# Designed miniproteins, single chains, continued (3), part 98

Each design is a single chain, and the fold is of that chain. pLDDT is the mean over its residues in the fold that is shown.

## One batch from the design tools (miniprotein)

Design m11395
Fold by ESMFold2-Fast:
Structure m11395 (fold): chain A 60 residues (1-60)
Amino acid sequence: SEKEGRERKEYRERLIERLAQMVLQGKLSKDEAVDVIVATTGLSREEARRLLNEAIEKLR
């Protein structure tokens, strides 16, 4: 599927980073953050969880 837009990629990365920060602050669970990513981006739960975990690791 051709859904590669520079703006969409940047939006997705920023969204995931913000959700990762909220999880680290204890304001949001990982499952809640994954649900937001899935609902907003259309990614699978598995892919959303993977990207969220990568963002959390980079922020630590």
Scores: mean pLDDT 78

Design m11396
Fold by ESMFold2-Fast:
Structure m11396 (fold): chain A 95 residues (1-95)
Amino acid sequence: MKLIIKIKIVKGGKEESYRKVMSAVEHAKESAERAGIEVEIIEEELDSEKYGKYIEKNYDEIAEKEIKKLKETLKKAVESKKEDEIEVEVVAGVE
């Protein structure tokens, strides 16, 4: 079983939002590895000023939604032995 975490980094976000998402990613990685799941983290820059402005205005709500999605995917990965790979995409805003 392999868990792939894709982090989309968006310009114009808040550092606090970024730290919350990245902290959740690190926790998910540690939990998955402890459960015997291989973890791959892929960081990609999403060049979207429009999306960055949205994150800036709603950064806490966006971060909470992304963290919830990550936690649900982690739970599915830990509980399921039927999948070879499970992928989750999360968005993190940076200044």
Scores: mean pLDDT 73

Design m11397
Fold by ESMFold2-Fast:
Structure m11397 (fold): chain A 98 residues (1-98)
Amino acid sequence: MSREELEKEVELALHTMQAVVHLRNAVKSTDKEQVIEDLEKAIEHFERALKLAEELGDSKTAEYLRKQLEIVREGLEYARNGDLDKAKEKAKEALNLS
């Protein structure tokens, strides 16, 4: 494994972990604004993880991250529309894929 590949693998793991932390925070929050912020941060971290997976040629991880992003984006749309119960359910679905 090259140093560059190792650095990308570590960064991928860190962004995936940060996304999971934000999803867990969204599930536990009762504040609409906090749920929206946590889902937006989860999306940002998953997008960075996806770029790293693609750069590493890890097609399987990239496919999983695209699916997680789709679910979290649906959750964000529900949260913005005031449906926090559906937003949290989408966050839980994304967590179950991690």
Scores: mean pLDDT 89

Design m11398
Fold by ESMFold2-Fast:
Structure m11398 (fold): chain A 68 residues (1-68)
Amino acid sequence: MSDEEILESAIEMARQFIEDLVARGASREQVLDALDRLVRWLQEKEGLSPELAERFRREGVRLVEELT
């Protein structure tokens, strides 16, 4: 699977994750904290490269700004 396919899939999952948290009444700060924790887990447990982790985090922050 290409890095682009992995990133696209991860971004789609992140959108659903953020939408779920917002629907539950989470604040922007709570959603950003949850996203940061998710990125750390992916790096430490799934071996996500630093470049992909940074791209994922950046796109996730954009989604949080869009959805909150």
Scores: mean pLDDT 77

Design m11399
Fold by ESMFold2-Fast:
Structure m11399 (fold): chain A 107 residues (1-107)
Amino acid sequence: AEAALAALQAAVREMAAAVAEVREAVVERVKETHPEIGPLVAEALLGSPEEAAAAVRRMVAEFSPAEVKDAVETAANAGGYEDPSKAAELDAAKARAAAALDALAAA
Protein backbone atom coordinates (compact mmCIF):
# COMPACT_ATOMS: atom_id res chain seq x y z
CA ALA A 1 0.00 0.00 0.00
CA GLU A 2 2.74 2.51 0.95
CA ALA A 3 4.79 1.55 -2.14
CA ALA A 4 1.75 2.06 -4.41
CA LEU A 5 0.98 5.44 -2.77
CA ALA A 6 4.63 6.50 -3.24
CA ALA A 7 4.44 5.45 -6.91
CA LEU A 8 1.27 7.53 -7.40
CA GLN A 9 2.90 10.53 -5.68
CA ALA A 10 5.95 10.15 -7.99
CA ALA A 11 3.73 9.93 -11.12
CA VAL A 12 1.78 13.07 -10.11
CA ARG A 13 5.09 14.90 -9.47
CA GLU A 14 6.21 13.90 -13.02
CA MET A 15 2.94 15.35 -14.38
CA ALA A 16 3.41 18.57 -12.35
CA ALA A 17 6.90 19.03 -13.85
CA ALA A 18 5.62 18.32 -17.40
CA VAL A 19 2.74 20.87 -17.08
CA ALA A 20 4.78 23.59 -15.31
CA GLU A 21 4.33 26.10 -18.17
CA VAL A 22 0.56 25.42 -18.60
CA ARG A 23 -0.46 24.39 -15.06
CA GLU A 24 -3.08 27.14 -14.59
CA ALA A 25 -4.99 25.96 -17.72
CA VAL A 26 -4.69 22.31 -16.59
CA VAL A 27 -5.96 23.14 -13.08
CA GLU A 28 -8.90 25.13 -14.52
CA ARG A 29 -9.92 22.18 -16.76
CA VAL A 30 -9.75 19.67 -13.87
CA LYS A 31 -11.82 21.95 -11.58
CA GLU A 32 -14.44 22.36 -14.35
CA THR A 33 -14.64 18.61 -15.06
CA HIS A 34 -14.15 17.26 -11.50
CA PRO A 35 -15.24 20.04 -9.09
CA GLU A 36 -15.13 17.78 -5.98
CA ILE A 37 -11.58 16.41 -6.38
CA GLY A 38 -10.26 19.33 -8.49
CA PRO A 39 -8.99 21.42 -5.53
CA LEU A 40 -6.77 18.52 -4.37
CA VAL A 41 -5.45 18.00 -7.92
CA ALA A 42 -4.67 21.75 -8.03
CA GLU A 43 -2.75 21.43 -4.72
CA ALA A 44 -0.87 18.39 -6.09
CA LEU A 45 0.17 20.26 -9.28
CA LEU A 46 0.78 23.77 -7.84
CA GLY A 47 1.95 23.07 -4.29
CA SER A 48 5.37 22.34 -2.82
CA PRO A 49 6.58 18.70 -3.03
CA GLU A 50 5.39 18.14 0.57
CA GLU A 51 1.98 19.78 -0.07
CA ALA A 52 1.61 17.81 -3.33
CA ALA A 53 2.39 14.50 -1.58
CA ALA A 54 -0.17 15.32 1.15
CA ALA A 55 -2.79 16.25 -1.48
CA VAL A 56 -2.30 12.91 -3.31
CA ARG A 57 -2.63 11.05 0.02
CA ARG A 58 -5.93 12.89 0.69
CA MET A 59 -7.20 12.10 -2.84
CA VAL A 60 -6.66 8.37 -2.21
CA ALA A 61 -8.21 8.59 1.29
CA GLU A 62 -11.31 10.64 0.33
CA PHE A 63 -12.09 9.47 -3.24
CA SER A 64 -12.45 6.13 -5.03
CA PRO A 65 -9.54 4.89 -7.21
CA ALA A 66 -11.79 5.39 -10.28
CA GLU A 67 -12.46 9.05 -9.37
CA VAL A 68 -8.74 9.73 -8.79
CA LYS A 69 -7.87 7.97 -12.08
CA ASP A 70 -10.43 10.07 -14.04
CA ALA A 71 -9.10 13.32 -12.52
CA VAL A 72 -5.45 12.36 -13.22
CA GLU A 73 -6.32 11.39 -16.84
CA THR A 74 -8.12 14.74 -17.29
CA ALA A 75 -5.05 16.63 -16.00
CA ALA A 76 -2.64 14.66 -18.25
CA ASN A 77 -4.87 15.07 -21.34
CA ALA A 78 -5.33 18.81 -20.68
CA GLY A 79 -1.55 19.24 -20.28
CA GLY A 80 -0.88 17.43 -23.56
CA TYR A 81 -3.49 19.57 -25.32
CA GLU A 82 -1.99 22.86 -23.98
CA ASP A 83 1.61 21.68 -24.63
CA PRO A 84 1.78 18.90 -27.29
CA SER A 85 5.58 18.63 -26.83
CA LYS A 86 4.85 17.09 -23.40
CA ALA A 87 2.13 14.65 -24.56
CA ALA A 88 4.37 11.54 -24.54
CA GLU A 89 5.82 12.42 -21.11
CA LEU A 90 2.29 12.98 -19.74
CA ASP A 91 1.02 9.71 -21.27
CA ALA A 92 3.87 7.86 -19.49
CA ALA A 93 3.07 9.57 -16.15
CA LYS A 94 -0.65 8.82 -16.66
CA ALA A 95 0.14 5.10 -17.21
CA ARG A 96 2.28 5.00 -14.04
CA ALA A 97 -0.48 6.70 -12.03
CA ALA A 98 -3.07 4.20 -13.35
CA ALA A 99 -0.83 1.24 -12.40
CA ALA A 100 -0.32 2.68 -8.90
CA LEU A 101 -4.09 3.22 -8.47
CA ASP A 102 -4.80 -0.36 -9.62
CA ALA A 103 -2.29 -1.60 -7.01
CA LEU A 104 -3.98 0.54 -4.30
CA ALA A 105 -7.42 -0.86 -5.27
CA ALA A 106 -6.05 -4.45 -5.03
CA ALA A 107 -4.66 -3.91 -1.52
Scores: mean pLDDT 83

Design m11400
Fold by ESMFold2-Fast:
Structure m11400 (fold): chain A 64 residues (1-64)
Amino acid sequence: SPLVNWVKEKAKEKGKNIEDSAAEYLVQAIGNNLQDIDNEIEKLSLLKENITEEDVKELIEQKN
């Protein structure tokens, strides 16, 4: 998916790696808003160097 590749490149630009499954989950959960996706990648980049699907789920499902 072009969006999954874009998410992976954005994580890489921030000096981080994101798993394919994590990037796919992020796109499915947030949708097609590139600004919202970039904001969530920024938050995830503060947690770990290697972002997993579990990291994405924790961030999104804790909706407060």
Scores: mean pLDDT 79

Design m11401
Fold by ESMFold2-Fast:
Structure m11401 (fold): chain A 67 residues (1-67)
Amino acid sequence: MSDEELRELLERALAALEAEPSTALAQAVLHDILKVAPDNELIREAYRAAQAGDVARAIALLREALR
């Protein structure tokens, strides 16, 4: 996967979660991103936040990963 493809996936995930903040959606989209970028620490932290029910933190970490 290219860095551009990863960035596009992160942008789509962020847009979806900002439109409809859902714990289930956050877990699903972040799990799929981690399958292709398992070493991204910010995404791993976002996934842990989503698993804990903290969608706001997951969104904040996704924004940080998009720098």
Scores: mean pLDDT 81

Design m11402
Fold by ESMFold2-Fast:
Structure m11402 (fold): chain A 89 residues (1-89)
Amino acid sequence: MPFRPLSPEEAAAVAAAREAQRALKANADRFSTSRYSAALLLLTGAELSVRRGDLEGARGDLRAAIELTADNPAAVAALERALEHLDRA
């Protein structure tokens, strides 16, 4: 398999990142397309990094996504939860 089984904290981080993706999609018309696309790519990269065990890479991508989506409180809240789960992993 290309990915290993996730720990509970890693799985929770992935779930929170997916919640952030849903929040961004729900408000797509409120953000510049470039910032939105960049944030979605970072969230995809973060999930892949978690699944590969690169938790520091995942944290970097999540922090960058927070910066790009600072005007979406629901996305920021979900990304902060994802970081909290990775900090406990």
Scores: mean pLDDT 78

Design m11403
Fold by ESMFold2-Fast:
Structure m11403 (fold): chain A 75 residues (1-75)
Amino acid sequence: MRDALLAQAAAEPDPERAAELRGLAHQPLNRIVNEALKQPSREAAVATIRELAAKEGLSPAQVEAMLTALDSALA
């Protein structure tokens, strides 16, 4: 799964809290991927994702999800 927040949302019985967790899960990943897409090369984009993910304290699973999203957007 893309991140722990999405897994938490799927397990959350309260639909309002589940929706909030889904929003939080997508917000930082989408922002980082958008910054990466501004880079002049795929290598620079990957480096940007890894740098910003480390700065934000994101998990390895979230980093892999962002790399997958980047590759999909560049295809």
Scores: mean pLDDT 69

Design m11404
Fold by ESMFold2-Fast:
Structure m11404 (fold): chain A 75 residues (1-75)
Amino acid sequence: GAVESLKSYLSTLDPEKAKTLLKVWGYQVLNDDKGDVKYKEIFEQAEKENANDLKAAFLSKYPEAQELVDYVESL
C-alpha cells in the first residue's frame, strides 16, 4: 500500500531529507487513490520551497501512519 511504499522510499534517504519529505507530502501520498506517487518530484519541491510541518494535519487524518512518523523522527 501507499504507507509501505512511502516507508520503503524514506529508508533510501538520509534522515533529514526523510523528515522534510514527510512534512510536505505525507498527507498527499496517502490521499492518492492511484497509490502511484512520484516521490522524487515531491521531494525536489520540498527542498526548493522550505517545507512546512504538515505532520500534525497528516496524523489527524491518518492516525495509522503514527508508526511511520515515529520511525522518521527516530532517525
Scores: mean pLDDT 58

Design m11405
Fold by ESMFold2-Fast:
Structure m11405 (fold): chain A 61 residues (1-61)
Amino acid sequence: MEELLRSVDILRDASAKVKKGEKLSDKYLKEVEKSKEFVLAYIEQFGPQAVERELQRYREE
């Protein structure tokens, strides 16, 4: 779970920066690729709904 939340946070931060037109460093792009691979592997093992549930709990008040 810890790795999933960290990976998703990296992907969301990267997505927000790209939408703002911000340039990502090469080191940051490497971290984004690692995070993407982890999330995809998690989805493959547990399904996309499992990721959605963990994200909803993280955000839920």
Scores: mean pLDDT 73

Design m11406
Fold by ESMFold2-Fast:
Structure m11406 (fold): chain A 58 residues (1-58)
Amino acid sequence: SMEERFEALVEALTELYRPNASSEEFEAAVARLQEIDPSTLSAEQRREAEARALELTK
């Protein structure tokens, strides 16, 4: 579903944007982003996912 895809995108972006992420974590996040295909989401949904990921990054 679109909701599941949105949640997956938030998770992948959160891992990608984590400070001090390992090389393995970064590579996994990049692979996940490619699998999700963010282009299937609207530009507004992508912006929301990015904003949420930045807030969750710790």
Scores: mean pLDDT 77

Design m11407
Fold by ESMFold2-Fast:
Structure m11407 (fold): chain A 98 residues (1-98)
Amino acid sequence: LSPEQEVEVLRALVAMELALARLALDRGDEDLAVESARLAARIAKEGVAYARSHGLEEAARALAREVAEALRELAARATDPAARAELLALAREVEAEA
């Protein structure tokens, strides 16, 4: 795969984990939502590092910002203060990569 295609695959994996986090929140499973969000953040950080190592700076920044925004939206939906705090911390970590 080209570097651009690899970033696209990583973006799809992140989207899948964020979708699982949203479904978990809809079902009241905030622990699963946080775990899926942690995996999404981890993949996003790796994707950002990979994109930058291949000169894809715009793709790296876009991925970081997009994922940080999704994590903030998940935090806004969380009812458990601990889950909300964790999701906001993950959003800040990913945003720092942008």
Scores: mean pLDDT 90

Design m11408
Fold by ESMFold2-Fast:
Structure m11408 (fold): chain A 95 residues (1-95)
Amino acid sequence: SPNDEQLVDMAVTLYRYGVLFEVPDDVLREQLRQVAEDYGVSPEQTERLVEVVLDEREKTLEEMKKKNLQKGSKGFLDLLDKSLEELRRRLREVL
């Protein structure tokens, strides 16, 4: 739905900033919960959304570390962009 796509866009935006600025897990979790609450998402759906975003970030950061990618390099940005597409796909499955 349009509301689900708006929530996905906001969650993806928070994820992108969370990767770029190394936002702590607790801060990102609180930001995601607040956005989900603003969109009227149930507590159960909110926790699924939070888990998906944090899981994708852990996966992305671990791949960046494994490949020794420097922040802002082409390889870093290419991997980030690919992770945004995958996160959108995953979020549409839980919303």
Scores: mean pLDDT 87

Design m11409
Fold by ESMFold2-Fast:
Structure m11409 (fold): chain A 86 residues (1-86)
Amino acid sequence: PRFNPISREQLLKILANQYEAIAKDEGNEKYKELAEKLKNGELSDEEILKVNEELTRLVLSSEPNKEVAEKSLEEIRKVVEEWLKR
């Protein structure tokens, strides 16, 4: 389907929320800044994909809940890719 289950704004909010959680958990302020820029739509589509990949690696290394993280990333990546095709 070419309809994404979430809007671009919702996608950005989900990603920003994940970045913020990681920043809090690991004390990494860089992800807090990325979360704000993502929420405001200040990142390009390419940057969103790049940051999303880095985020997944960080989540998988810092959090034991790899299954949820992997499933979430796969859904987000699919939605972003469909949105980029628009």
Scores: mean pLDDT 66

Design m11410
Fold by ESMFold2-Fast:
Structure m11410 (fold): chain A 104 residues (1-104)
Amino acid sequence: KEKEEEELLKEAEEAAREAERYAEEGDAEGALESAKRAFESLKKLIKLGASEEVIEKAFEYTERALDAAIEAARKAGDKELLLEAEILLGMARIMYGVEKLVKK
């Protein structure tokens, strides 16, 4: 499980970097797909009962990835993608908030 947590955290970090790169290139769709991968890693880490420190880092990577997707969607004028990215960011924030309440 510890090795799986390390791999998932690395996936979240790589997904955040990829989202930022796609956003810089003007690929809002690519940025969102990478942000979804970061969010999936966050969800899996929460389900595995990862430490608060690991979950916090995964959440930070997920926020960075979704912020990049939101910025790219705004520049592209893609209202549907912008809405999807904002909903996912809200969901990630709610999930992390709930996790903080149940952790010691």
Scores: mean pLDDT 86

Design m11411
Fold by ESMFold2-Fast:
Structure m11411 (fold): chain A 93 residues (1-93)
Amino acid sequence: MEELKQKFDELVQKAKEGIEAAREATELIRSGKDPEKAYELVKKANEALNEAGEAIDKARSLGYDDIVNKLEQAKKELEKAGEELAKASRERY
């Protein structure tokens, strides 16, 4: 039981790292610095968003409501960061 909760905590941490990656990518796109790093950070953010969605579904099926709430909050923040990233990309085009 403890090991499964630790795995979900790791997924919450990955979602937070994805949020940071999306925010850093947004700044790099707006500043025009290091486009290769910006693309790598976008990929990391997208991978984190996908993993968060799968983790929410699994946690919900197991009845881990507290974990579901943490993952849903992280996913919402990640989606919001992704919207800012998309806006920065459009403004630069």
Scores: mean pLDDT 81

Design m11412
Fold by ESMFold2-Fast:
Structure m11412 (fold): chain A 68 residues (1-68)
Amino acid sequence: MEEAVERVKKLIEEALKSKNPQKIADEIADVMVGNPEAREVALQYASEHPEIAETIREALKKAVEKEK
């Protein structure tokens, strides 16, 4: 649980520094699958960092699709 939250934070920070945040979106999505707390943390980052909000929204959509 906490490990998934820390992993999401690390991936989001990496995406903020990356010239290709979409490549990291898949990894963010994988961590959010089955981890509601990681999803909440990612959404909070999206509200605080508009530059990554689109990437996080896409990752969230992928995570939800994988849970179906």
Scores: mean pLDDT 76

Design m11413
Fold by ESMFold2-Fast:
Structure m11413 (fold): chain A 64 residues (1-64)
Amino acid sequence: MTPEEVRERLLSDDPEIRREALREVVKHGTPEQREAARDAFAEIGKDPERAVEAALGLILVVSG
């Protein structure tokens, strides 16, 4: 999975695809994939309705 694929999957409208991408990055992500995930969650966090989802995702990526 490329960093670009990580970003696209985390920005997907399908919650199952987003969940699988987050799980993969947290457990097996490279530094580049984790950076892409942080950027994706920063973008998601610009939507007030998704701010909690973005914050939790960032915590998981930083802690993994």
Scores: mean pLDDT 79

Design m11414
Fold by ESMFold2-Fast:
Structure m11414 (fold): chain A 85 residues (1-85)
Amino acid sequence: MKYNLTFIILDENGNTLLEEKFENISEEEIKKILEEYKKKYNIKYFTVTSEDLSIIEKAYSVEETVEIIKKLAEKGYEPIITGWR
């Protein structure tokens, strides 16, 4: 399966450090991006949201974040992943 999603990284004051949109990426590419961002930005946790904000889930690991992304995509959402410092 391929995914369309948005990554946002926020600082401790809620300012946007990074916003990137990805189209047609694999689960393996998502894992690499999450691992890179977690290391580079010292991310404490991720939130995964539907684009309409009807679903908001919190994850503390790359593995948990990927599972939530997969569940939202299976429901037809384009997930937004926010990394929090």
Scores: mean pLDDT 85

Design m11415
Fold by ESMFold2-Fast:
Structure m11415 (fold): chain A 83 residues (1-83)
Amino acid sequence: AKATGTSAAVTVTAAADATSTATLSLPYNKSASINVTVTTTGGTAVGVKSATVSEVDGKIQVTVTVGMAAAATVTVTATGTLA
């Protein structure tokens, strides 16, 4: 069955015009084909600069790099949907 899974939220802090990296775990097996949506809340983020999907302990993990417009703490969450 197709399923949507959401990661736990990860909080990252970066200076103005800097980037920060969040690592997010999704509840999918390593062989799953998924579409990933990344959301950020809080602070003044300039958005997601990159997202890389990898496998850790047989599960899907997403590494997200977020850009900051001002020094801030932001919360990053990933949602996966089976393709």
Scores: mean pLDDT 68

Design m11416
Fold by ESMFold2-Fast:
Structure m11416 (fold): chain A 66 residues (1-66)
Amino acid sequence: MKKEQLFQATFEAAKEMLKAGMSEEEVKKMLGPVMVRYGVEKLGLSKEEAEKLVNEAIKKAVEEVK
């Protein structure tokens, strides 16, 4: 599923960045725009839907890495 692909890709990338010592804010600034663009351009999601999924995936990654 397109939504699940965006969520999973963002979640895995965010976990790696957090484990490397980046803050949640740094991950949002660096990964957020890239993953939103991927969701819109490659997966055909709306910008609003892609932003929601990316933000939820980053939040979940923060919760699991703590």
Scores: mean pLDDT 83

Design m11417
Fold by ESMFold2-Fast:
Structure m11417 (fold): chain A 74 residues (1-74)
Amino acid sequence: SEEKEKKIDEVILEVLSEAVRMLAAGEPFETVLARALARLREKLEELGVSEEEKERIEQGFTEFLQVMHASFQA
């Protein structure tokens, strides 16, 4: 449903915002990613997101955060 999709988007943005804040504070990328993925998995599970959709979201989240981190190092 659109409401479920909105909640998923809100969760992703919340977790992403925290991850970016931690990276800006100088925390190690690997630590930030591991913590962010753990939180994302927990929240998506609570929303009843399918395993396939969770994997897709986790992959996209990881790729986006990697690109952002690489851009800061370039």
Scores: mean pLDDT 83

Design m11418
Fold by ESMFold2-Fast:
Structure m11418 (fold): chain A 89 residues (1-89)
Amino acid sequence: SHEEIAERYKASGDYAYELGKKTGSKEWFYQAGVAYDEAGRHYEKAGKLQEASTAYRKAADAYRQSGTPEGIKKAEDLEKKAKELEEKA
């Protein structure tokens, strides 16, 4: 199911984020952002809007921690998307 796929991506994001914290590696934070973004999209497809919003906010944080201009832009878009989902939930 989409919910099961989302849970796997969330776990992958959690793992990458912890590696980013341990190593200080911007690449691990970027990978966490990608994984959490994927989790959010699958939570949306499952109709899990609160979980999707939480995943998108985690993705945004991870992308900001990556410090890349691309990551910062993705974070802004995901923060906006999370807010829109929170208003629907």
Scores: mean pLDDT 90

Design m11419
Fold by ESMFold2-Fast:
Structure m11419 (fold): chain A 83 residues (1-83)
Amino acid sequence: MSKLREQYIEAVRAKDYKTAAAYLQQIRDELAARLGADHPLVQAEDLDLKGLEAAAQGKFDEARKLIIEGVALRLRAIGDEVE
């Protein structure tokens, strides 16, 4: 749940995108095992992973785009019944 997420956030704040990607990969794989790789929440984590990999390569414009797409997909998946 939040054990790996906390380590992930700390790595991102340190701009250690390689370490952040490793933690996020673990979070993604755990979600995929529970929900299936086609689930929107898993797809959102996959977009975040691609974003971190792009950031690690200095492709910050692509990283930003992928992370924004991941946030949008995650909000849609968990905000279906919001009022």
Scores: mean pLDDT 76

Design m11420
Fold by ESMFold2-Fast:
Structure m11420 (fold): chain A 80 residues (1-80)
Amino acid sequence: MEERRRDQLAFLDALISQARKAGDEEMARLFEEAKKAVEEKGLYLIGRLTRAPGDTDAPLRVELRFVTPEEAEKIDEELK
């Protein structure tokens, strides 16, 4: 569990850095709130990156969802 949390926090840190580099303070704040929820509330962040079908130059769509540790384990079991 510590490894998964660390990976999620690293992912969120990368998103915060990218948002700030792009000058998107609102998005950076959103990701900081997400990181705080993972750290303080014990929630896990599940993310998916998708692209519009048929267009290789289409922007990546990011979908983020907060789940409890119990729900995260169930999702991981289903993805195996």
Scores: mean pLDDT 65

Design m11421
Fold by ESMFold2-Fast:
Structure m11421 (fold): chain A 65 residues (1-65)
Amino acid sequence: SAVDLTARIALAEAKKYFGVEPSEELARLIGEAALKDGAKAKEAMELVGEGRFEEARRIAEEALA
């Protein structure tokens, strides 16, 4: 699915470029957020790159509200 593909890309990018590994659950949540609110999904991805996984989750959840 588009969500699963986006989640896989997010996970691979975080590992390769930022040296961090978010959970698959968080990656999927961001993937769902990207389909509803691209700006908040982008903010969540920036937070993932900074290792701020709990804040990334909060922003992704806001996108889905």
Scores: mean pLDDT 76

Design m11422
Fold by ESMFold2-Fast:
Structure m11422 (fold): chain A 82 residues (1-82)
Amino acid sequence: MLTAGPLLLEVLREAGVEAETLSEGDILYHVLRVAEDKGLVDPRTGVIDTRGTLLGEVLGVDEIDAGDLEALRALLLRQATR
C-alpha cells in the first residue's frame, strides 16, 4: 500500500477517491480514468497529453503513452510513499 503525496491526492480526488493509501494498481487505474474522463487521451495513438494539467505536474512530463504502464507507474511512484 502506498500513501499518495499532495499532488497525486488531488488527481485521485478528481477520480472520486477519498482514500490516501492505495495499491499501485489502484493508483494507476484511477489516474488513467481521470485522463480519459478529462479527454486527455488521444483515441488514435493512446498518448496522454498532460501539458498544463495537474496530472502533468504529478508526472513531470508533457505526454505519456497510456499503454506504457511501467513508465506511468514509475512516474506515479515519485508522488507516493510506502
Scores: mean pLDDT 79

Design m11423
Fold by ESMFold2-Fast:
Structure m11423 (fold): chain A 73 residues (1-73)
Amino acid sequence: MEEAIRLFREAVDALNKGDYDTAIKLAREAAEKLGRPELAKEIESYFQKAKNGDENARKKAEELLLEMIREAR
């Protein structure tokens, strides 16, 4: 649980730096540790759109990561 929260926070930091590949990797690992593979699929979808310049998808990805950090507590 604590490990998953750490990984989500690192994914947010990577997203803010524009490192989408690292953000996807970290978010997937965190979702897998929570036993939520469906989350990993959603995160990947939003990040792929954000990587292609979709600002709304980037905001949704960040919001999803922040919600997961809150809910994992």
Scores: mean pLDDT 78

Design m11424
Fold by ESMFold2-Fast:
Structure m11424 (fold): chain A 89 residues (1-89)
Amino acid sequence: MVAEAAELSERVEKEDPETVEEALKIAKELIPDRPIIARHAALALAVYLSELKRGASEDDALLKGSMIAVSSGGGSSAAFASVLARYKK
């Protein structure tokens, strides 16, 4: 799980850096005081969006994004939920 989360993070940063930048903008706006949590939430959102772009189902995309958030620990799952909700507005 940790190794798979790291692979997904590296892949999205390499193959879809524009989506990572967009996700970071949202995360920094919502979580300005916690840059590490914001970065982890942004990577989770970017993985979610990248999976949807590749034709994955909503459930599969949420699972992959959640793997990043859970593997990052310390409030990242709640932060991912918050940035995902902001993106869907």
Scores: mean pLDDT 79

Design m11425
Fold by ESMFold2-Fast:
Order: structure tokens, then sequence, then C-alpha cells
Structure m11425 (fold): chain A 97 residues (1-97)
């Protein structure tokens, strides 16, 4: 939807301004508007939430969101993006320990 796409864009703008908590709120709102069939866009939103959580030092939560992104990218037939998300999840999980 146009609204979901606008919210994803606003999330990226907030992320680039280092307003990571604001970025997460925009991505979460976008996810609430995206149908479950929008696997790629939902995967991108989960991945970006993971990146923002990582910037906030919330490594355990970041790992969880990167795993969710990887599963969605896998379901979408995007194995390269799934592999990147899985690698980010493993890296974040190690920092959480």
Amino acid sequence: SDEAFELLSKGLVAFNKKDYETAIKYFEKALSLLPESELELRGEAYFNIGLALEKLGKYGEAAEYFRKAADLFEQAGLPSQAAIARAKAEEAAKKAA
C-alpha cells in the first residue's frame, strides 16, 4: 500500500538521521499495514528493525529480527538476502553473549 511504502521510507530517513527508536516505530507501523503475502517488503522491514536495534546495542533483539527477516526472504525466494540476514543474526547473537 502507498501508506506502508511511505512509512518504510520515513523509517529509512529516521535511521539515516540516527533516530533509531523512531525508525523502529515507523517500520513496525509499516508491518502492521503490510499483508502477510508481502514477504519481501516484510523481510526488509524486519531486517531494518534489526539494524536499528543493533545500533541501540540491543543485540539479542536484533538477532531475533534478523532471523525473522531471513525466514521471510527464504519464503520469498531470495536466498542471497536470506543468507545475509542469517549472517547478521549470528553476529548479533555473539555480541549478545
Scores: mean pLDDT 91

Design m11426
Fold by ESMFold2-Fast:
Formats: C-alpha cells, sequence, structure tokens
Structure m11426 (fold): chain A 73 residues (1-73)
C-alpha cells in the first residue's frame, strides 16, 4: 500500500542517516554507538515489522539522530 511504501521509505532514510552518523569523525564514541544501534534496528524492520512498527521506529530514529546532528554543528 502507499502507507507501507511511505513508512519503508522513511525508515530507509533514517537507516542511511544513522550509517553516516556512525562513521562521522566529529561524533563521540557514544553517539556513534547510538547511531549504529539505530541502523541495526532499522535493518531488522524490513524482516518482520508492520508498517505501523516501521513508522514508530522512523519517528524515534528521526528524533534521536536530529539531536545528535545538532550537537555536531
Amino acid sequence: SMEEAIAQARATVEISEAHFLANDPRASPEQKAEAKEIEQKGLEAFKTWSAEEIRQFSDEATEKLQKIEKQLQ
């Protein structure tokens, strides 16, 4: 469905952002660890999660990653 496609697209973006943040030389070890955890959880989302679960993950990941990115600016 369109709702499922949108949820998966959002999760894909968050996984990509988490991957880059985990490898950002400005990020602390703790920030990199948090980003890697988000990346791993997101990759698992495509295996078993519903569209609603993927959306919940995306919302939480967006908030956490944006907080880290703002600290690096």
Scores: mean pLDDT 82

Design m11427
Fold by ESMFold2-Fast:
Structure m11427 (fold): chain A 77 residues (1-77)
Amino acid sequence: SREEAIEAVERMRDEGKLPENLADHLIEMIEADVPLEVLIGVIESGLRAEEEDPSDVPEEILEGLRELLAFLKELQA
C-alpha cells in the first residue's frame, strides 16, 4: 500500500540508508499517487547509472536503494 511504501522510505532515511533529499522526493511521489511502476523505473535507472559510471555515493546508500527497490517490486506484485 501507499502507507507501507512511505513507512519503508522513512525508516531507511532514519537509518541513514537513503539521503534525506532523495527520501523526501520519493515520499512526495508516493503521496502524489505516482504509479509504483514509475517509481521502480526511476530507482532502477538511478542504480544502473551508478553501476555504469560509479560516483562517490556510499555503498550503504546503494544497498538501501536496492533494498527499497526489492520492497517496492513486492508491493507491485
Scores: mean pLDDT 77

Design m11428
Fold by ESMFold2-Fast:
Structure m11428 (fold): chain A 93 residues (1-93)
Amino acid sequence: GMSIESLEKVKEEVLRAIEALEKGNTEAATQHLNRALDIMYAAERAGEKPPWSAKMLLENALIALRKGNTQQALEDAKQSLEVIEERIKRLKD
């Protein structure tokens, strides 16, 4: 798995992406989603396993944004956030 510290950083970037999408700022949302994924890719290179469903959802959100589907991107980002928050909760138990 990923560390709590790395998951909290991913969570912060996903929250910023969601806020940007809700404000219609697709450029800012794309940057924050890429930063979240960069943290996950760095974890994989270090031999850690990010939550697969959260990573897939963030990758799908970027694809949706490239296609102009901001609603799908918002839904995917919110679902990814739920997965990340549940993982953090389980690690703190």
Scores: mean pLDDT 90

Design m11429
Fold by ESMFold2-Fast:
Structure m11429 (fold): chain A 77 residues (1-77)
Amino acid sequence: SIEREIARTIVIKNGLKSYPLVLGKLHESGVITDAQEEALQQQIDLAQQYFDAGNYDEADNQLQIIGLQVEALILAS
């Protein structure tokens, strides 16, 4: 439905905005390395490209993968 599409768009936009800030804080605190921050930023850039192309399913899926990777790195620290 259109309501579900609007809600998903908002969630994706919030993820694309918040993850770069989260990565910056994790890098500043020493939780992630320069190489890990760069790799995760490239994944965020890919999610942004999917979103800009109207591929919302792929954008949402990529943000979920990023979230799981961030969680794993925090738990390993």
Scores: mean pLDDT 87

